Designed miniproteins, single chains, continued (4). Designs and how they scored, part 108

Each design is a single chain, and the fold is of that chain. pLDDT is the mean over its residues in the fold that is shown.

## One batch from the design tools (miniprotein)

Design m15981
Fold by ESMFold2-Fast:
Structure m15981 (fold): chain A 85 residues (1-85)
Amino acid sequence: MKEFEEYLEKKMEEIKAKIKELLKTQDSITVRKELTKLLAEMSYEMQKLAEQLGIDMKEANRIFTEKSFELQKYLAKLEAEKEAA
């Protein structure tokens, strides 16, 4: 679990940083499409890592769903801040 959690923390930080930078130069629709691609990559990487570490796939999927929701909320917050400016 710890290695899986460390992977997730690093990946979450990378995705958050990337979408924040993209939102400076790209429109919200383009950034949302990019987030969807990044989430697909994260899902694939998480499944492979879970299999390698012997983590229950239902638990891995639950964690992915939670982190995916967190990333979507983060993007929504950044979009709201951009519109308010």
Scores: mean pLDDT 81

Design m15982
Fold by ESMFold2-Fast:
Structure m15982 (fold): chain A 75 residues (1-75)
Amino acid sequence: MPSDEEIEKEFKKYDTDGDGTIPVSKLPDLLRSLGIFFRSPSDEERLAKKIDKDGDGKIDLKELLEYLSTLERQE
């Protein structure tokens, strides 16, 4: 499983403007870079919506880390 440090490192690669957020549209590519794969594109979209609690179309690092920690508990 990717470590929090690996997640942060990959997140920063996709945060090209340095504002501490990434667009929801980049989340599938980020997760793939971390070795996290989904059975269908619709699962990726549902995951992105769940992580983006504010509904602003952006995901910050803290929201991503918190969500991935819940996936670790669920298998």
Scores: mean pLDDT 70

Design m15983
Fold by ESMFold2-Fast:
Structure m15983 (fold): chain A 69 residues (1-69)
Amino acid sequence: LSPALRLGLRIAVAEIERHDLSLEEAKEIVLNAVRAYGTPEEVEALERRLKKARTVDEVIAIARALLAE
């Protein structure tokens, strides 16, 4: 991941953890970060993974998994 995308995802995860967001709000924050700083391929891959997420904790886990790469 680019440094900008890593920072964007870290901020997104922190915002989700602090603000008790809905599942759809959590997905949108993470998607907005990757749309702003990622490649089209990264956007499509993340959209597919996030579509399968059923809880906010799963959204956080997906973002954290990307940050671990």
Scores: mean pLDDT 82

Design m15984
Fold by ESMFold2-Fast:
Structure m15984 (fold): chain A 79 residues (1-79)
Amino acid sequence: SAAERQAALEQFRERLEHLKEVTKKALKNSKPEDHPLLAKSFMDAVELLLHSTPFLDEEEREKILKEAKEFIEKLLKEK
């Protein structure tokens, strides 16, 4: 149903925002040598969240992956 789809998308967005916050804090408190592993872990976690989220089409998934990649690349450029 539309309500089930909306609930799933809301939960996905909440989990993604939490993941972004945790990753930002981890990068700030980690050694520069650990940043590539943390970035990879973040992207792997985003892909796992996408695989576990129902009702997302391919275009929505690609857009989310692009936004996640841009987020992590921006954080790495700041430090």
Scores: mean pLDDT 81

Design m15985
Fold by ESMFold2-Fast:
Structure m15985 (fold): chain A 108 residues (1-108)
Amino acid sequence: MATASLSSAVAGLAGDKPRTVEATATGQAPEDALAIAHVSVRVEGPGRARVKLETSTGKIKEAEVGPGDRTLTLEAPVKAGETFTSKATVTVEPGARAGILVGVRLEP
């Protein structure tokens, strides 16, 4: 059984200073499962972006992304009734913009 939750955010074109946006997706396991947190990021412009993916279990993954697409994934076992949260933060440098899609998938 698979359950999915999705959220998105967009950082518009950064001018003279960096811009930061975040999105959070939360799922609650109806049964014991493997929870998979993911973020897909698209960066446009001559600048770079820093992406941070965090889970409610305390796992953190970071990447620096130039123009293009990047996906980060983190996984943890969860028990029935447990809430699992995926939070992504993206900071874009001046001259760049980015969109993020954050999700939680539950695998039996």
Scores: mean pLDDT 78

Design m15986
Fold by ESMFold2-Fast:
Structure m15986 (fold): chain A 66 residues (1-66)
Amino acid sequence: MEEEKKELERRIAQGIEMAERLNSPPEVVELLEKAREALDEGNIEEARRLVDQAFQAMADYLNSKS
């Protein structure tokens, strides 16, 4: 459980950095911030779902850009 939480914390941090570097839509950062809130509340499953949604939105943005 603690390892899973640390993994999600790292992914959220990386996702935010990546979204900022790539000038991704604000929706991506909003999803990652919600994931951080869910993780802080101990809702690991919801945090993972929100992280997946954020990365999907980022991938869709990158695929539409070129």
Scores: mean pLDDT 81

Design m15987
Fold by ESMFold2-Fast:
Structure m15987 (fold): chain A 64 residues (1-64)
Amino acid sequence: MPSDEELREAVRRVAAERGFTLSDEALEEAVRIARELARRHPDMSVDEAARAAIEALERAYVPA
């Protein structure tokens, strides 16, 4: 399992690559989602989990 620090670093990198600025709260929420995804899908890479978490966060917080 990746560490929380590895997930946090990957989330920061993916968000920056996609042009997102994350608040501390959004960063921790994305790390939480990425950690859960990595636990449920052990074949998923850290970068894949981080990308999926950013996509989930974007879907949840974009005004419909």
Scores: mean pLDDT 76

Design m15988
Fold by ESMFold2-Fast:
Structure m15988 (fold): chain A 80 residues (1-80)
Amino acid sequence: SEIEEASARIIARLEERFAGRVVDLDDVIALIRETGEELGVPALAQAIITALRARFSGREVDLDDVLAVIRETTAAILAA
């Protein structure tokens, strides 16, 4: 599935860019937006960004929590 492959590549880029456990949410959102445009899946990127903004109120977030939201959002899109 192109959506599953795109989601996996977004996760891989986040893990590559952010070796630390705590990350800046704006930096995470910027990378997701950039990767979504490059992969031709801007709608998937926007759905993930919307879910992240709804879940997290602070500037700094745990990377594992970000990756969980991406996996949950991707699964929800595939189930629709």
Scores: mean pLDDT 84

Design m15989
Fold by ESMFold2-Fast:
Structure m15989 (fold): chain A 83 residues (1-83)
Amino acid sequence: DVIERVRQRELEELKKLIEEHAKKLGYKDSIPVDEAVKFFEKLNPNLAKKVREYAKEKGKDSLTIEELYKIAEEFIDENVKKA
């Protein structure tokens, strides 16, 4: 399944980028929303928008690495299903 392979590859790459960014800034468990949004804006404006909307909906000033992984997975799933 080509679609599933693309989805897995893109998700793994995005998770790796999130983890690397958190490590570079010295964040271990969570990242401030403003910082996460700025990072994702450089990668994909639609992903940054999804992060902003999630944070606003939950009333959070920071998101855990796990929450960012969840947002990334949902974003990849939406885009792969449209391809």
Scores: mean pLDDT 78

Design m15991
Fold by ESMFold2-Fast:
Structure m15991 (fold): chain A 94 residues (1-94)
Amino acid sequence: AEAEELIERIKRIAEEIREGAKELQVSEETLSRVLSLLDEAIRAIEAGDYATALELLESIKPSLAALVPEEKLEEVEKELEEIIAKLRELAEKA
């Protein structure tokens, strides 16, 4: 299912953020906030609320540069943009 695939992709981004935060020594407060937003996006997708999930994922984009090392930033940003594009398509069809 497309929704299940998107949820797994978001979980992978959450793991990349956790690993990046360890390397960059990001505060637990900042990390917890971003991970909470990703979890809320997953719950929105599970509820069929793709518009809310889209808004939540868009809100974390400015924080990625502080959470992911430069060498991985482009890959993580690209993956997030692809997830956002897919959610936009699903929201328009709903």
Scores: mean pLDDT 83

Design m15992
Fold by ESMFold2-Fast:
Structure m15992 (fold): chain A 60 residues (1-60)
Amino acid sequence: MRTFVIEVDDVTRLIGLALRIIGDLPEAEVRVEGNRIIVTVPDDPEAIAALEELQAEVEA
Protein backbone atom coordinates (compact mmCIF):
# COMPACT_ATOMS: atom_id res chain seq x y z
CA MET A 1 0.00 0.00 0.00
CA ARG A 2 1.13 3.55 -0.83
CA THR A 3 -0.33 6.72 0.69
CA PHE A 4 -0.13 10.14 -1.01
CA VAL A 5 -1.03 13.51 0.52
CA ILE A 6 -1.90 16.35 -1.85
CA GLU A 7 -2.42 19.83 -0.38
CA VAL A 8 -4.67 22.26 -2.28
CA ASP A 9 -5.59 25.76 -1.07
CA ASP A 10 -8.67 26.14 -3.31
CA VAL A 11 -11.72 24.12 -2.22
CA THR A 12 -13.09 23.92 -5.80
CA ARG A 13 -9.75 22.61 -7.10
CA LEU A 14 -9.56 20.17 -4.16
CA ILE A 15 -13.02 18.75 -4.98
CA GLY A 16 -12.12 18.50 -8.69
CA LEU A 17 -8.88 16.64 -7.93
CA ALA A 18 -10.63 14.23 -5.52
CA LEU A 19 -13.25 13.39 -8.18
CA ARG A 20 -10.54 12.95 -10.84
CA ILE A 21 -8.62 10.51 -8.59
CA ILE A 22 -11.80 8.51 -7.84
CA GLY A 23 -12.58 8.31 -11.58
CA ASP A 24 -9.04 7.39 -12.71
CA LEU A 25 -8.14 5.03 -9.82
CA PRO A 26 -11.24 3.01 -8.82
CA GLU A 27 -9.23 0.86 -6.36
CA ALA A 28 -7.97 3.94 -4.46
CA GLU A 29 -9.27 5.01 -1.06
CA VAL A 30 -9.71 8.80 -0.99
CA ARG A 31 -10.10 10.92 2.14
CA VAL A 32 -10.36 14.71 2.40
CA GLU A 33 -9.05 16.42 5.56
CA GLY A 34 -9.32 20.21 5.44
CA ASN A 35 -7.29 21.30 2.40
CA ARG A 36 -5.60 17.88 1.96
CA ILE A 37 -6.49 14.86 -0.18
CA ILE A 38 -5.20 11.58 1.30
CA VAL A 39 -5.08 8.75 -1.25
CA THR A 40 -4.19 5.13 -0.48
CA VAL A 41 -3.51 2.76 -3.40
CA PRO A 42 -2.08 -0.75 -3.87
CA ASP A 43 1.60 -1.03 -4.88
CA ASP A 44 0.54 -0.70 -8.55
CA PRO A 45 3.16 1.13 -10.67
CA GLU A 46 0.47 2.69 -12.92
CA ALA A 47 -1.54 4.03 -9.96
CA ILE A 48 1.63 5.31 -8.24
CA ALA A 49 2.78 7.06 -11.44
CA ALA A 50 -0.64 8.69 -11.96
CA LEU A 51 -0.65 10.05 -8.38
CA GLU A 52 2.97 11.26 -8.66
CA GLU A 53 2.00 13.16 -11.84
CA LEU A 54 -1.03 14.74 -10.13
CA GLN A 55 1.06 15.73 -7.10
CA ALA A 56 3.75 17.27 -9.35
CA GLU A 57 1.04 19.16 -11.30
CA VAL A 58 -0.34 20.66 -8.04
CA GLU A 59 3.19 21.56 -6.78
CA ALA A 60 4.22 23.20 -10.07
Scores: mean pLDDT 77

Design m15993
Fold by ESMFold2-Fast:
Structure m15993 (fold): chain A 68 residues (1-68)
Amino acid sequence: MLVSVDQLEKALVRLRIEGVEISSEKARALTEEVAKRDLTLEEVAELMRRLGFSEETVRRLLEILETL
């Protein structure tokens, strides 16, 4: 499955609604990379880890993305 920037933005909004604190800088870095090319779920997870997201946040975002 490839993740588009639109799907990623929807998933990030849902995480914020669920009370997950996401810095604008980290969100921007993630969306900019996906906008260059659609990333696989594994590539999104690895990028999130490099940006310093917690494993709990990574797992939850992937779960949301799989529903989109």
Scores: mean pLDDT 82

Design m15994
Fold by ESMFold2-Fast:
Structure m15994 (fold): chain A 58 residues (1-58)
Amino acid sequence: MKEAVIGAGDSPEKAEEAAKKAAEEGYDKIILVSTSEEALEAGKKAAEEAGVEVELRL
């Protein structure tokens, strides 16, 4: 199983791009870390659309 921890800062755009990139790299799960609820939501949506499991951390 491939798992990645990704820091998304406070940017929804960067969170979304990071999630898509991890899916392209073949990761099965992403732990998305952000200080922004908006960024977490964007990253979660992108990961789910790409078929990757996501765990959210504030």
Scores: mean pLDDT 77

Design m15995
Fold by ESMFold2-Fast:
Structure m15995 (fold): chain A 76 residues (1-76)
Amino acid sequence: SNEEKAKEYEKIGENAVKAGEEMEKAGDLVLAIHFYEEAIKAYEEAYKLAPEEKKEEIRKNLDKVREKLKQVKEKL
C-alpha cells in the first residue's frame, strides 16, 4: 500500500540522516551532504505517499534535514 511505502521511505530517510550525522562527526562533510540529500529525497517520496494525518510530521522532519544540509554546506 501507499501507507506501507511511505513508512519504508521514512525509514530510508531516518537511516540516511543518521549516516549523515555520523559523517559530520567524522569530518567528512562531502559525504554528509550526500546522505542528507538522500534523506531529503526519501522524505519527499514519503510525503507524497503518506496519509494526510502523517504529512505534517514528515514535513517537519524534511525541514529539519534541509536545515542540517544548509548548515553543513556553510562549513565547506
Scores: mean pLDDT 90

Design m15996
Fold by ESMFold2-Fast:
Structure m15996 (fold): chain A 67 residues (1-67)
Amino acid sequence: SERDNLLLAAEVLRQEAERLEDEAARQKVLSLIDEAIRILEEGGSVEEARRKLEEAAQILQKHVPLE
């Protein structure tokens, strides 16, 4: 399901975030990922969770390029 796919994406992004040397960027990315996971686990808005993960991925792309 899309929810399961987003949860998997969140886990991958969290592992990438832990590799960030920029503490401020790392904390922001982890916060966005935690919010997305909470929304998904609570049965909340998939669209809101996706937006938070997209923002996290954009920050990661700037510091740790993703394809």
Scores: mean pLDDT 80

Design m15997
Fold by ESMFold2-Fast:
Parts: sequence; C-alpha cells; structure tokens
Structure m15997 (fold): chain A 70 residues (1-70)
Amino acid sequence: MEKLKEALRAIAEATLAYLRALISHPEPTPLTEEAARLLEEATRLLKEGKYEEAKELAEEARRLAEEAVA
C-alpha cells in the first residue's frame, strides 16, 4: 500500500500545481501541455499498478507546472 499512497500523493500534488498554472495562464504553454500529458500518463500507469513509474511521472509533471508559473 505504501507505494500506492506515494503515487496518489504525487499525482494530487502535480494536479494542484497544474491547476495553479492554468489559473495564472489560462492559455496552455509548452510546459503546461507537457505537464498535462505526463499527468495523463501517470494516471494510466497508476491504473496498471505501476506505482513507482506513476509517482516519477507525476513528480516530473509537477516540476514542469511549477516552472510554467515561474
């Protein structure tokens, strides 16, 4: 269960970062588009039970979303 919880937390954090980026800039940038794509892939991996990979992609999505605001 631990890896699942970490993956869910990472996806939640990435989703919040992505939404904050969209609130600041409603029109997508290359960074927010890539963040959205990585979040979609992370969610797919989560459904496949690949929790470590899902967490890694979610963390990358969060970094890109934060970069889009900076």
Scores: mean pLDDT 82

Design m15998
Fold by ESMFold2-Fast:
Structure m15998 (fold): chain A 74 residues (1-74)
Amino acid sequence: PMTYILQKKYEEAIKLAEKRLKEDPNDAAAWTALGKAYFEMGKYEEAEKYFQKALAIDPNNEEAKRLLAEIKEK
């Protein structure tokens, strides 16, 4: 379970990333931020989709690669 503060932090991170993606859908950092927020929330299916989108744009994104590998081990 998440605290109210953590949930608000993730909601704001998601909104910011979504806003960036509306302006530039090729923003790999924004896709990675979405994936990380969902990963921290334990929503691994959503996180996997977002990390895959980030890696399709920037295959050298080490954070997305590492977190996607962690999801596949679960």
Scores: mean pLDDT 80

Design m15999
Fold by ESMFold2-Fast:
Structure m15999 (fold): chain A 70 residues (1-70)
Amino acid sequence: AAEAEAYELGRRTARLLHNAHPDRSKEEILALAERAFDQLVLRHTPASQRPALRAAYRKGAEEALDELYP
């Protein structure tokens, strides 16, 4: 499902960004992940679906960062 894929993309993007920038805060990595969403997803989805996909992506990114920043 598109939302499940967006969630996993969020998890993966956050983990990759944390690995590339291990000295950055959780909030800084989350902001970078949110900027990446517009470039990765906007061209592939109808406008009506973008809020739900953004929410799933953000949830995935936040949960992955919660695991990395205890």
Scores: mean pLDDT 80

Design m16000
Fold by ESMFold2-Fast:
Structure m16000 (fold): chain A 64 residues (1-64)
Amino acid sequence: GPTLLAVRHDLRELLGMSEAQIEELLAMARAGASLEELTDYLVREVGASREDARGAARGILAAV
């Protein structure tokens, strides 16, 4: 599965996320946030498309 290093890199480079946004998203995932909750965060806070957001959310859940 994806490593946290690879996931962090993709969130920064592909989605343009700040370190604060990445840490918040990872904290949500570790606290048991669902795929839909992580996807909604990425759409709302980052402006990612729902397709890209869902892919990223799946990667996060696989890495934590």
Scores: mean pLDDT 86

